# Designs tried in a protein design run: designed miniproteins, single chains. Part 4

Each design is a single chain, and the fold is of that chain. pLDDT is the mean over its residues in the fold that is shown.

## One batch from the design tools (miniprotein)

Design m107
Fold by ESMFold2-Fast:
Structure m107 (fold): chain A 94 residues (1-94)
Amino acid sequence: SSAQATLSAAVDEIAALVAELNEALRAGDLEAALRKVDQIVAVGREVIARLGPGVAPLVQQLVLEVLDGAIRRTADDPAVVARLRALAAEVRAW
């Protein structure tokens, strides 16, 4: 279906952005990592806007899992952790 194709494409895009996020984190490039996190959040928000509130729980769970992973990998940087926690709070409010 068109909705299933849209959701599948968004999941694939998020997976690609997660790979880029992981590369930025391995390189210690926190600015690049935060840009990738912002892109992942934007993809999630766009999917919910396009497909409606019925997909919100699945998209929220996926994005929150990414944010939780990023928080654990940046635990030594309190400013980055604070930014990621603020994004997680925004995602939980979707």
Scores: mean pLDDT 86

Design m108
Fold by ESMFold2-Fast:
Structure m108 (fold): chain A 83 residues (1-83)
Amino acid sequence: MEERRRRLEAREAELAERMKALAERYGDEVAMAVLAELARLAQEKLPEIEAAPPEEQEEVELRAAEEMLERGEALVRAAEAAG
């Protein structure tokens, strides 16, 4: 678990740097749009996390975090490609 969580933290830091570069290049509106989409996804994931059995709670939370990071990475990549 710790190694998986540490990998998530590293990816999150990398995504944050890309978001910052995107905001510096195109203005904060694009970065804000990505954040808004991630917030919406987080809200959609909340029922799944809350419904998880105690023994699977950490696994479900980590899976949700991984999916949100994957979405964020895809959105940033698309914004970078769009110019």
Scores: mean pLDDT 79

Design m109
Fold by ESMFold2-Fast:
Structure m109 (fold): chain A 87 residues (1-87)
Amino acid sequence: MEEEEIRKEAEELKERALEAGVSEEVAEQLAEDYEEIARNHPDYLEEAKARLEAELELLKKVRENGMSDAETQELGKELQAKLEAER
């Protein structure tokens, strides 16, 4: 994958994470982890994308159903840990 494509996908991921209610700090870390996986572990990239997509969708539904900020942040931390495990 081209470096430009990796950066673009990471930026889109960060934007989606922020929309799902993840903090800026966690969203930035997710984007960095995605770039790392795309560059150094491309074989795991598709699995990481699928897992992340499902978890971001879950976070959005949680926010729409009126879950607290603390509960949403906890889910965001779990998502970050799972992405790090893909390394």
Scores: mean pLDDT 70

Design m110
Fold by ESMFold2-Fast:
Structure m110 (fold): chain A 62 residues (1-62)
Amino acid sequence: MEEIKKKAEEVDKALKEKNYDEAAKLFGSMSPEERKEVIEMLSDEIPAESVSAAMLIMMADS
């Protein structure tokens, strides 16, 4: 739980800075369950479009 919160904070910072590559790397380091929890935590603060951009970069890098 605490680790997920820290990951959410790092992704939040990267997305607010429009650093989608960094956000994609953070998402890529997570399990599918961790990504779901982080996205849920960020849904009220971060536009869905920004999350989607990072996710697309993550999938392209895989």
Scores: mean pLDDT 76

Design m111
Fold by ESMFold2-Fast:
Structure m111 (fold): chain A 87 residues (1-87)
Amino acid sequence: MEEKEKLIEEIAELTGMDPEALRRFFEKHGLTLEQLKEIVEALKRGPEEALRWARENGDFVTELLAGLKLFNEAVQRAIDRLEERRK
């Protein structure tokens, strides 16, 4: 469990997601330690590269997480643009 928790924390750091939400998601989907390591390595390549790799390898969980990271980055860009408009 300790090694899985560390990998979940790394995924949270890489994606900007809540580690408790990720833990529930991974437990619900029965992800193995090996799958979590694969997700971490893919996400370290950056979200666009991770998304492409996940699609090519049929890893729907990495695809979902990379997509969420891209969505979060898009939301942050929208917030930054709104902030700029207020100045």
Scores: mean pLDDT 75

Design m112
Fold by ESMFold2-Fast:
Structure m112 (fold): chain A 81 residues (1-81)
Amino acid sequence: MEELARKAEEIAEIALRAADYLVEKTNGSELALETKKEVERLAEETRRLIEEGRYEEALKVAEQGLKLVEDTLKKIREAKA
């Protein structure tokens, strides 16, 4: 139980840091800024679910945030190719 909550928090934090990195690397591109805003929303939702004891759902939401960052990074790479 505590392992799932900790893992969800770690993943959410990784996604937030990765989103910040994308904003820096793209010099504030609209796509990177939109991704950061959505990742921040998903991180807040993850914390709320943890407070409610909904650990499996919190983990899934945190993973969605990380996937969103990965998808955005892929789009940025494709746009420059």
Scores: mean pLDDT 83

Design m113
Fold by ESMFold2-Fast:
Structure m113 (fold): chain A 69 residues (1-69)
Amino acid sequence: MDDVEETLRNVILSGIEQNLSDKELGSQIRTVQRIQRVPLEETKKMVTKIMKELNIPKSRQKSILNHIS
């Protein structure tokens, strides 16, 4: 779990730095979720935790989560 969370954190950080759209970032998160074979709900929990830690605006958090559903 921790290795997956670290991978997701790096993807989110890189996506923010590169100004990726919420849709593009959601697609990258889904790719990680598929490769790591983590349940979607567990992935959403980890992503929500990471976004809160990074102080990402709540409106953007909701948008990104919608794109990984």
Scores: mean pLDDT 82

Design m114
Fold by ESMFold2-Fast:
Structure m114 (fold): chain A 110 residues (1-110)
Amino acid sequence: SMAVEEELRRLIGERGYELLLKAAEAIKNKDVEAFEKAYRELMSDKSLSLEAKAAALAFLSEVIRIYGVDSFEGGLVEGLLRIYYGLALVTKDEGVLRAIELGKRFARSL
């Protein structure tokens, strides 16, 4: 929904949102180099909150799952997402847990 898109844009910012869409397009097109470039830029951005990174990982994991592209380091994305989820459970960080669900919902809305 437009509400999910707007909430994600506010969490991750316009550049983060552009990188998520580029990564999703790369996954759909099976363009490993374009995916790695967008993923690396997004995950190395120190201005992004833990919640923003968790939403991004959840989104990318779900897009890889939907399009069946195991070659896009899906195991690495899923592994890192599980670390964020586990940390949120231990620290009771509801913000990170909500961000993960937001990322998944946005991927399913594409």
Scores: mean pLDDT 80

Design m115
Fold by ESMFold2-Fast:
Structure m115 (fold): chain A 109 residues (1-109)
Amino acid sequence: MKPPKKKLSEEERKAFIDFVEEMRKALRDLIAGARQAVADGVVTPEEAEESLVNIARDLAEDYLKFVEEHEDPELKEALKQTFRDVAEAARSAGFPKAAEIFQEASDKI
C-alpha cells in the first residue's frame, strides 16, 4: 500500500531544510576529502569513486522516497538544488559516476 502523502508543519519543514543544507555541506566536505585522499595516494581514484557512488545511491533512494511521501514544494526545491550542487562538486573533483547519480536524483525530484 502507498502511504498517504503527508504535509509537514512549518517547523518540521524548516528543520528538514536546515538538515538538507547541513547535508549539502557534509557531502561537499566528503567529496573534497575523497579528492585529497586520492591526491595523497591513500586510495585509488576508482576506490574513492566507488565509495561516493554507494553513498550517492543510498541518499538518492532515501530522499526520492521521502519526496514521494511528502507534498512540500519548498523542501523538494531545497533537495533538488542540493543534489545539483553536490553533483557539480563531484564532477569538478573528478568523480563523474557519483555526479551522474546525484544529477539523476535532482532531475527525478
Scores: mean pLDDT 81

Design m116
Fold by ESMFold2-Fast:
Structure m116 (fold): chain A 94 residues (1-94)
Amino acid sequence: KKEEAIEYLKKAIEYLKKTIENNFDEEYLKKAEEYLNKAIELVQELGNKEALEKLGKAAEYIVLAKTEEDEEKRKEYLEKAIEYLKEAIEILEK
C-alpha cells in the first residue's frame, strides 16, 4: 500500500507537470486528479495523517487552479500542488 501510494503520487506529479507544459490540458489534469485520488485512498488506509494533510493542500491548490483565469496564477497553484505532493512522498518514505 505505501509503495503503491508513492507511485500514484509520482504519477500525479508527472501529469501536473504535463498539464503546465501543455497549456493546462484538461486531459492531463484529469489524469493527475485520478492518481491523486487513488493515492489519497491508500494514504487514508495507512492512517498517515501528516501525509493526508499535505495531499489535502495539494487537492485544494488543484481546485484553485481549475477556477483561476490568470494563466500565471494557475501555473503557481499547480506548482504549489506539486510541492505538497513532494512533501507527502517524503513523509511516506520515512
Scores: mean pLDDT 87

Design m117
Fold by ESMFold2-Fast:
Structure m117 (fold): chain A 74 residues (1-74)
Amino acid sequence: SLADEIARLRRLWEAYQALSPEKQAEAHRVLQDALASYQAWLDAHPDATPAERGAVGRAALDQFEARLEEIRAS
């Protein structure tokens, strides 16, 4: 649900806020790269359905969450 997606984004934001400033900067770069990749995918798939866009967006968010955890543990 949208509420579950919002709750997930809130948890990711809290995880980001718990990082040191140096790790926040690295996480921010990873996020910017993920957003650029998603935008490039959207530009390449103008006829994509909302369901397809949602699936690709969730996959990108899953990858970002994994990278955020790696940055935290580094």
Scores: mean pLDDT 87

Design m118
Fold by ESMFold2-Fast:
Structure m118 (fold): chain A 89 residues (1-89)
Amino acid sequence: FEKELREKLKNKSEEEIFEIFKKTTEEIVKKFNLDESLVKAAVEALKSRLKTGEDPVDTFLKVAKAFIEGLVEKGADEKEIKQAFLDSL
């Protein structure tokens, strides 16, 4: 999963990575009929971490992992969420 995300995000700008993250999380919550507020929380977490000067791809992976873990705690299947993440990129 992590390696596949890194390959898809390779050579993307910080702005493109941010837009991809927002689009992907929006598509996932829509697909699984989850609350849109989950997207806002994840996007704000990504934006906050990027302000610290962290690598955009590493930041994306960390926030994506936290987002997925949050959805799994709410009863979403981890494998299906990870696949949906990859399919949305």
Scores: mean pLDDT 77

Design m119
Fold by ESMFold2-Fast:
Structure m119 (fold): chain A 96 residues (1-96)
Amino acid sequence: GDALLEEFREFGKKRLEEVKTSKDPKKRLQAVDDFVDYTDRLLASTSDPALRLRIAEIAKETFMEMLRVAEDDKELILKLIGAILRMIGEILDLEL
């Protein structure tokens, strides 16, 4: 529901801020991993196709924003591209 999606957006915003502001590459990578794990947990616990689609769309947009601030961090960029492609796959599977 709306409360779940709002909590998800706020979690993503906090992780995006960590990617944007942290000078430690390990902390930036951990922020992405934390958001991947949260997204995977929500998708695993959600059977409603409409809610799953919204989760995947929010996750894709958040990963894309993380990619825009990843700078020249190749490991972070590769991880984010993989996460974005996974969310695109989820969206395509849920579209009629």
Scores: mean pLDDT 87

Design m120
Fold by ESMFold2-Fast:
Structure m120 (fold): chain A 90 residues (1-90)
Amino acid sequence: SDLLQRVLSLFDQADKNKNGKLGIAELTVLIDLILNDPELVEQMAACGLDQETFGARFLFAFSVADKDGDGTLDRDEFEEMVRIVFRPCL
């Protein structure tokens, strides 16, 4: 499965201000990008990830990965968030 690499590649698309960090508003963009990707949605379903709880999983993972407490994730923190959300698929 290329799921992890595919989701990680969405960082630059969600980072609208190009500062190398994602805030909560940009996290919403990321979730929308994932849910509008049919291949990612199919892979998530195969792993048992429920679309109804997907947003809540991202909010939880964001709070865990935001180690600086500044309300933004850099690329390393973003990868940790993705690994938490997609753990059943990894």
Scores: mean pLDDT 77

Design m121
Fold by ESMFold2-Fast:
Structure m121 (fold): chain A 60 residues (1-60)
Amino acid sequence: MKEKEERVVEAAVELAIERQGGRVTAREVADRSGVSQGTASRIMSKHFDEILGRVLAAME
């Protein structure tokens, strides 16, 4: 994975775990990962299954 993509995936997973399955927005992921909201949204959509899998594994 590209460094920028990994930062976005990591930020999304961390935020989802912190929210205990609460809503995570592309804006919050962008702010944490240091990318634009559009970039965060695109990467989250591309890697949605991986993000979901990591969150579920951490919460179960």
Scores: mean pLDDT 78

Design m122
Fold by ESMFold2-Fast:
Structure m122 (fold): chain A 90 residues (1-90)
Amino acid sequence: MKISEEQAREIVNLFLKLVKMLGLEETIRLVEEALKDHFTPEQLEKLREAIRLAAEGKIDEAIEVLRSFTQEQGDLIIETLKKLRKELLK
């Protein structure tokens, strides 16, 4: 099943929180490193594009890019981003 709008919005919100803490380039680097073993190079490029769009304030466009992912992939992304954010708050 495709990712829900609620999951896509949560992912975008987590991207924005990470970009605010680390900046755009470091957020992209950490997200790619955390997900590289679970996603294809094409899927990682879509994640990079979604992070860039979110950072530019293009929230609806970022959500649209994320709509290509499955619900299971969405859950994995959300849990990974929450874990990264938790580790950075220590």
Scores: mean pLDDT 85

Design m123
Fold by ESMFold2-Fast:
Structure m123 (fold): chain A 74 residues (1-74)
Amino acid sequence: MSDEELLQLLLDGVRKIAEDLKIPEEELEKIMKEAERRAREALSQATSREEALQALKQVLMDTIEEMERIAAER
Protein backbone atom coordinates (compact mmCIF):
# COMPACT_ATOMS: atom_id res chain seq x y z
CA MET A 1 0.00 0.00 0.00
CA SER A 2 1.38 3.41 -0.99
CA ASP A 3 1.68 6.46 1.28
CA GLU A 4 -0.98 8.18 -0.87
CA GLU A 5 -3.37 5.24 -0.38
CA LEU A 6 -2.78 5.34 3.41
CA LEU A 7 -3.37 9.10 3.42
CA GLN A 8 -6.61 8.68 1.44
CA LEU A 9 -7.87 5.98 3.86
CA LEU A 10 -7.18 8.34 6.79
CA LEU A 11 -9.02 11.25 5.15
CA ASP A 12 -11.99 9.02 4.18
CA GLY A 13 -12.17 7.83 7.80
CA VAL A 14 -12.16 11.41 9.11
CA ARG A 15 -14.99 12.35 6.72
CA LYS A 16 -17.19 9.41 7.81
CA ILE A 17 -16.73 10.16 11.52
CA ALA A 18 -17.39 13.88 10.90
CA GLU A 19 -20.68 12.96 9.19
CA ASP A 20 -21.69 10.90 12.25
CA LEU A 21 -20.75 13.80 14.57
CA LYS A 22 -22.59 16.37 12.37
CA ILE A 23 -19.50 18.54 11.92
CA PRO A 24 -20.29 21.59 9.71
CA GLU A 25 -18.70 21.51 6.22
CA GLU A 26 -16.60 24.67 6.84
CA GLU A 27 -15.07 23.19 10.01
CA LEU A 28 -14.61 19.81 8.30
CA GLU A 29 -12.53 21.45 5.52
CA LYS A 30 -10.17 22.96 8.13
CA ILE A 31 -9.96 19.68 10.07
CA MET A 32 -9.20 17.67 6.92
CA LYS A 33 -6.44 20.09 5.84
CA GLU A 34 -4.82 19.84 9.28
CA ALA A 35 -5.17 16.03 9.36
CA GLU A 36 -3.57 15.78 5.89
CA ARG A 37 -0.71 18.06 6.99
CA ARG A 38 -0.07 16.03 10.17
CA ALA A 39 -0.35 12.71 8.31
CA ARG A 40 2.17 13.78 5.65
CA GLU A 41 4.59 14.92 8.38
CA ALA A 42 4.17 11.58 10.22
CA LEU A 43 4.75 9.61 7.01
CA SER A 44 7.96 11.56 6.30
CA GLN A 45 9.32 10.68 9.79
CA ALA A 46 8.41 6.97 9.68
CA THR A 47 11.30 4.55 9.14
CA SER A 48 9.05 1.51 8.55
CA ARG A 49 5.55 0.70 7.28
CA GLU A 50 4.54 -0.37 10.80
CA GLU A 51 5.67 2.98 12.23
CA ALA A 52 3.79 4.80 9.44
CA LEU A 53 0.56 2.92 10.26
CA GLN A 54 0.92 3.63 14.01
CA ALA A 55 1.60 7.33 13.33
CA LEU A 56 -1.44 7.58 11.04
CA LYS A 57 -3.62 5.87 13.68
CA GLN A 58 -2.46 8.50 16.18
CA VAL A 59 -3.33 11.33 13.75
CA LEU A 60 -6.77 9.77 13.24
CA MET A 61 -7.39 9.45 17.01
CA ASP A 62 -6.24 13.04 17.67
CA THR A 63 -8.50 14.28 14.85
CA ILE A 64 -11.50 12.36 16.28
CA GLU A 65 -10.88 13.97 19.70
CA GLU A 66 -10.82 17.43 18.06
CA MET A 67 -14.09 16.74 16.21
CA GLU A 68 -15.74 15.46 19.43
CA ARG A 69 -14.72 18.70 21.20
CA ILE A 70 -16.20 20.79 18.36
CA ALA A 71 -19.45 18.77 18.47
CA ALA A 72 -19.65 19.23 22.28
CA GLU A 73 -19.37 23.04 21.91
CA ARG A 74 -22.56 23.10 19.78
Scores: mean pLDDT 81

Design m124
Fold by ESMFold2-Fast:
Structure m124 (fold): chain A 91 residues (1-91)
Amino acid sequence: DRDDRIYQAAMDSVRDMVDTNPNATRRQLLTAGLMGGSQVDNILDELQQVASQQNSADDSTDAIIDYVRQHHPRLYDIAVQATDQVLQEQS
């Protein structure tokens, strides 16, 4: 199932972020999940274009999250579930 593949890719990306940056915020973890899932959903270039229109890393993170929530709600929901699952495993 494509949603299962998106979920696994998001999980892998969030896990990698936790392993390389244990102080990552939930917003940073969610963004990592969105980028990972977007590779399977073939919208990574679209998200990179959204990020390129911003002047700061924080604004890019906010723009990516808001864009995916509005235009790709399926990916957003999957990435949220993946992020929350990884955070629960770290507790």
Scores: mean pLDDT 83

Design m125
Fold by ESMFold2-Fast:
Structure m125 (fold): chain A 57 residues (1-57)
Amino acid sequence: MEAAREGERAAREAREAGTGEARNKGSQLDSQAAKRALEAGDEEGAREAAMAGETAM
């Protein structure tokens, strides 16, 4: 599934952006949202979660 691969990329970006003590908690929430969106096949939701993580950078 193309959407699944793109969702995985979004989830990974969210984790990388949120890696760190202070941001780790927020990144977990974003990664959870991205994973749920991916499982539901919602590419848009996954991208939003990834962008939230990247913005935290």
Scores: mean pLDDT 59

Design m126
Fold by ESMFold2-Fast:
Structure m126 (fold): chain A 93 residues (1-93)
Amino acid sequence: STFDKMIKIVNDAIKDPSKVEEAKKEIEKLTPDVLKEFPAEYQDLVKTQIDSIIESLEQMKESKERGDSLSQLLYQVVASGEVFTLERIKKKA
């Protein structure tokens, strides 16, 4: 599914911050089709979670660029938790 493709892109970026810029572009392209895989009543929540994931990935990349290893790790953990939440929403939808 398009959802599974997006999750793979996010997980690859979490493991490698050098992939964040490309991942952000691909996630933004996939988002409209991902939202269609959810019932209408959940689409706003899912969009908010996707936007939060993108923000966490961007913060992880910026932390790495300034040499802030602790903030990089924090945002990596946050992004992983956001992915887990989104997968749980998908399983129950």
Scores: mean pLDDT 88

Design m127
Fold by ESMFold2-Fast:
Structure m127 (fold): chain A 68 residues (1-68)
Amino acid sequence: MLPLDLLSEEQLERLIAFLKELLKERGLELPLPLESAEQLYEAITQLPDELQGRVYGEYLRLLKEQES
């Protein structure tokens, strides 16, 4: 379970942008409006496992940037 509350507002926007680009590259439509952490979380849980893994990788990358 992704604790999106650990991301800053700027990092959350970056994660949303990453997901939007990923969906666009795959020709997939957004399942929900991506305007909040809750909506982003719900969208991630509806993705195929492969795409969930890619989003999780980006999430971990953003968390690591916080420690710099």
Scores: mean pLDDT 71

Design m128
Fold by ESMFold2-Fast:
Structure m128 (fold): chain A 76 residues (1-76)
Amino acid sequence: RRVAAYTRARAEIAKAYLEGKTDEQALDIGYRVLVEAGLPEEEARKLAEELVNDIKSKNITEKQVRALEKAAERLE
């Protein structure tokens, strides 16, 4: 499901930033999740870039990351 893939990519990107990973690493992680879920490579790349920008603009906490991970798990 595209919605499940989106939620999973968002959770993985947020987790990457909490772990101190770079923008490049976070983008690669999000892209991989979206491609594995069946999105076309070009669309997965654009969506991963949008998610990275959204996560960077927010003060994401551990609680929010855990909530996103659980939401992604339930959708998958």
Scores: mean pLDDT 75

Design m129
Fold by ESMFold2-Fast:
Structure m129 (fold): chain A 67 residues (1-67)
Amino acid sequence: SLREKAEKFERAAEAAEEGDMEKAKELVREALDKDSADELTQVLSTLSPEDVARALRTAANHLRERA
């Protein structure tokens, strides 16, 4: 569900804030299909942990609003 995806994205943002980028990417892969997850994790790899956390938190809020 969109709510479950939002929770995964929120946890991924928390992991990124802690500097655990591997965990953040794993949670994104759990939330999305393989192709979407691969594309997003490639983009996230170009960003700082702070920017990753901000982007994932924004996405989580957007998903929660639609749930």
Scores: mean pLDDT 80

Design m130
Fold by ESMFold2-Fast:
Structure m130 (fold): chain A 90 residues (1-90)
Amino acid sequence: SLEELVERLERLLREYPDSKDPSAMRLEISDQLRQVVSLLSPEAAAKARQVLNDGLKRVDKALEEGDIEKARELAEETARRLREIVREAQ
C-alpha cells in the first residue's frame, strides 16, 4: 500500500545519517521514492522528488562537515515533509 511504502521511505531516511554504507542506502531511498511517486499525481510526485533531492543534499553536506546531529535533524525534517505531501495528495 502507499502507506507501507511511505513508512519504509521514512525509516530509510531516518537511518541514512547513521548508515555504514551511505551509497547503498541512497540507492534504496531512490528506489523506494520511485515506488511511492508511482502512486501519486504528477504534481505530488514532482514535489516529493524535489523535497527528497533537496533534503538529501542538505543531509550529505552536514555529514561532510561532521555534524551528525544536524544530519539527523535534516533527515527527520525531510521525512516529515514527504509524509505531508502524501497526505495532501490523498
Scores: mean pLDDT 88

Design m131
Fold by ESMFold2-Fast:
Structure m131 (fold): chain A 82 residues (1-82)
Amino acid sequence: SDEELARRIYENLLKTVEELAKKYGLSKEDVEEIKRFIEEGYRRVLEALKTKSPQEAARLLVAETLDAIGLILDKIFEAKKK
């Protein structure tokens, strides 16, 4: 189901954040900020799956996932500058 797909993407993003945080030396504050961002995006996707068309929900899932990846990359590149 689309909900199951969204849940798997959410869980994989959270796991990836923890692994990358250890590898690149991200602060606890940066990790918590990223996890909060991912959680809020996931909640918006779940609401869209209940209230919007499947196409709109799918577009939101893609957009929220890309935004989360962007935030993760920004934090990694900031950590690498030190």
Scores: mean pLDDT 83

Design m132
Fold by ESMFold2-Fast:
Structure m132 (fold): chain A 92 residues (1-92)
Amino acid sequence: MEALEKLKEALEKVFELGRNGTLTDEQLDSLADEIYKALKELGIEVTKEEARRMVSVAALEARNGMTFEQAADAAISELSPEAAEKLREALK
């Protein structure tokens, strides 16, 4: 439960920073580490590089005017298909 809330908070922060175009490299690395840790606590397979791509993709989608739900789904799609499915089930 707490890991899921931390993941949602991290994704919401990525979305806000991405939409505003204010995401720094330091914030990207910090948020990627938070997402990585939350996903590991949820038992979801993820690499640090995949977590970093999730942040980059979510921020880019947010900058392009996509909704939070669309940006989050695009970020989740950076995981393996099995990990993405497991995470989508956890977020319902």
Scores: mean pLDDT 85

Design m133
Fold by ESMFold2-Fast:
Structure m133 (fold): chain A 89 residues (1-89)
Amino acid sequence: GSKPLSEEDRQYLIERLRKIPADASDVEILAEIMRLLAEIAGYSEEKAEELRYWALNGSEPENELKSQLALLELLGASKEEIEEVLEKA
């Protein structure tokens, strides 16, 4: 699993999220969050763009699930915590 967010990384994420346009869709907001969290986690630019793509294309069930699981992992959730969320959904 990814390293939990440090306070510095959390402040960076908050600042970047504040710059998202007020008229942005939920999907666009999720895509930017995924990209920023991947960047903070030290993922490559290519991997960050892949995670953003899954979020933007969440109308496909497999991409929606992949983006949700990736977001939970980036937020520091364990595999066991992710599996518990999936079983309760």
Scores: mean pLDDT 67

Design m134
Fold by ESMFold2-Fast:
Structure m134 (fold): chain A 105 residues (1-105)
Amino acid sequence: SLEEIEELAEEIEKLILEKNLTPREVLELFRKAFAKAAEKVPPTREEVALEIALELRLIGLELEGGGAEEAAALLREFLRRLAEINEEFALELAKNLLELLKKEA
């Protein structure tokens, strides 16, 4: 459900901020989570276009010296937009992101 995805997105944002992750670190986690989600739910061209757009924005943010707050905001907006297109893929991606964030030692 959209509510479940929003709850996961809030927890993901909280963990990114608590760990003070850079945009580059968020990008690395995103790439791993997206690849794993794509194995279960094949992405459409629209979903791949959103992926490319987020990756480019995170790279730009890193180059500008942006921080965790801006990276978390971009990822949350992405998850919300993705959920409107494909709830199943967005849910799988959000679950993978949260799992990776919790395993960071």
Scores: mean pLDDT 85

Design m135
Fold by ESMFold2-Fast:
Structure m135 (fold): chain A 92 residues (1-92)
Amino acid sequence: GPLTSGLQSLIDEAKELIKRGEAALAAGKPEEAIKLYQEALTLSQIGISAIDGALKTLPLSEEQRAELRALRDEFQALAKRAQEGIAKAKAA
């Protein structure tokens, strides 16, 4: 639905930012990598917050709840990857 499509778009954007951050690190640009990873982390946190709000307030089917929980797990994994990328870039 529109909510899951919007959340998938945020996941795709966060994934692209992480990929660009990894490329910036490989190119010897840790400051650029940190900015990209911080943006990915922010988008991931927005996604988690939106999902938590939807799960608490919206009349959702069990299938819709399971789908949102799966997207939440993806955002948590992306947030972790972004945080690890920031730590790596700061050490460079």
Scores: mean pLDDT 91

Design m136
Fold by ESMFold2-Fast:
Parts: sequence; structure tokens; C-alpha cells
Structure m136 (fold): chain A 81 residues (1-81)
Amino acid sequence: SKFDEAIELLEELAARLRELGDEATANEVRWLLDELKSDPSLSEEEKLNAAINWLRHLAATSDARTSELLRETLERLEELK
């Protein structure tokens, strides 16, 4: 499903952030993944929209390299809509 692809993209993002040395942002992405997987109150579409909105806000407050990785993932997530 598109949601399964979104989860895979977020897992890839968390790994790339760890490789970059940004453990704090990687941990925030892992927290988001756990929430998306465990929240039964939201539809898959609502979860995807929430992830996109959250990443946009995170990118706005991140340094240039972290923000670049976040924007790359955002573009791929938006293509799933």
C-alpha cells in the first residue's frame, strides 16, 4: 500500500539521519514511525498527511544538511498522494 511505502521511506530517512550524525532528528523520525504504526484512530491517508505536515515543520527548524534530507523524503511522500 502507499502507507507501507511511506513507512519504508521514513525508515530510510531515520537511517540516513543517523549516518549523517543527526541522532536527535533520527530519534524524532523513529518516534513518528512508532506513533504512525500504533495509532488506530487515524486512517492511512490521515497518517500520511500527518507525517508530511510534521516533516515540513521539522525541516523548517533543522540545519541545511538535515533539512535537505527531510525535503527529499517529503517530495517522495507527496508523490504517494
Scores: mean pLDDT 81

Design m137
Fold by ESMFold2-Fast:
Structure m137 (fold): chain A 68 residues (1-68)
Amino acid sequence: MEREEKRQRVLDAAEQLIAERGWENTTLEDVAKAAGVTLEEVLEIFPSKEALRREVAQRRAAQLEHHH
């Protein structure tokens, strides 16, 4: 339960920061701060920036498929 809440907060924070700064200017530390969690907690859910990027892309793709 708490893990899923943290996961959604991290994904939401990542999408917001990417919209504002892009992937190049966004770090896992920035995402952790925006989500209100520690970097360690982010790494337990997404072990790398690439893992986070893939999950964000999958979530966005699923949302787009519903609009066809």
Scores: mean pLDDT 78

Design m138
Fold by ESMFold2-Fast:
Structure m138 (fold): chain A 107 residues (1-107)
Amino acid sequence: MNIPAVAKDLFSAFDTDGDGTLDLKELTLFLRHLVTEPFDAAAVMRKADLDGNGTLDLPEFARLLAAMILADTDNDGKLTLAELNTALALVPTLSDEQIQAALSKLV
């Protein structure tokens, strides 16, 4: 999958230690910009961390971001807890083409 520059730039902005992954703290900071209600960041990590290593790499982050874009039904750039839970259910189901199409909305 070709990951759009906007998703790479967003990932780099929250990858504060520059290790090429997002830890739980960095993921929590990212989600605070988008989710309007209290959320369990550890539950989000468990759903998005498809290889089970405890961090999100760029492909896992792009998949999560695409799922969140698709779950944002009012397109206001903010998610309710219900929309976040919908996004997490979508994470394992999305094809590379669906991820690219969703991320294209950011460019």
Scores: mean pLDDT 78

Design m139
Fold by ESMFold2-Fast:
Structure m139 (fold): chain A 105 residues (1-105)
Amino acid sequence: MEEELKKIKEERDKRRRLATAALLMGQNYAVDRNDLETAHEFGRALQLVAAGDERVIDALAALYKEHPDLVATEENGEIVPTRISDEAYEAIRATVRAILAEHEA
């Protein structure tokens, strides 16, 4: 039981870090494109991830399996965003918008 709980916590912490990295990559990409509305949407999603919203975390972490061009590297125990494609950016944006629409309902 203790070993299972430790594994679950480590997997949750990893998914949370991956979700954060995806949002930071997307926010930087949006700012570079002067898409301030999308950058603000990613900022709101970052607040939900920081609050520990498992649904938001799992949805964003799942994008790494669907979009191989979405890459993050682990350095010193932290997930560091490395790159994002146009397709991965659009997927993150669509996921964030769906999540925010549900939270505002």
Scores: mean pLDDT 76

Design m140
Fold by ESMFold2-Fast:
Structure m140 (fold): chain A 81 residues (1-81)
Amino acid sequence: VLEEVRELGRKALAAIRAGDEAALREAFEQLLALVRKHLPEETERFAAAVDRILAETDPELRELLVRTLVQEVLDLLRKHA
């Protein structure tokens, strides 16, 4: 699970750098599926964070928000393992 989250984070960052909104959305859909499965109580919070990233127009802030989101998911998964 941790490596899957890291890989999806890498894909999201690559998508932002490439301007590939479809790839970014796909990475977030897969990330939220992992959150729903392993952290169901956090699903609404992370879905809101994803919506914020998709609405953000500053690519530097987008990358920061993705890194923050991925780190928070990883930290919670470690805590609940």
Scores: mean pLDDT 82

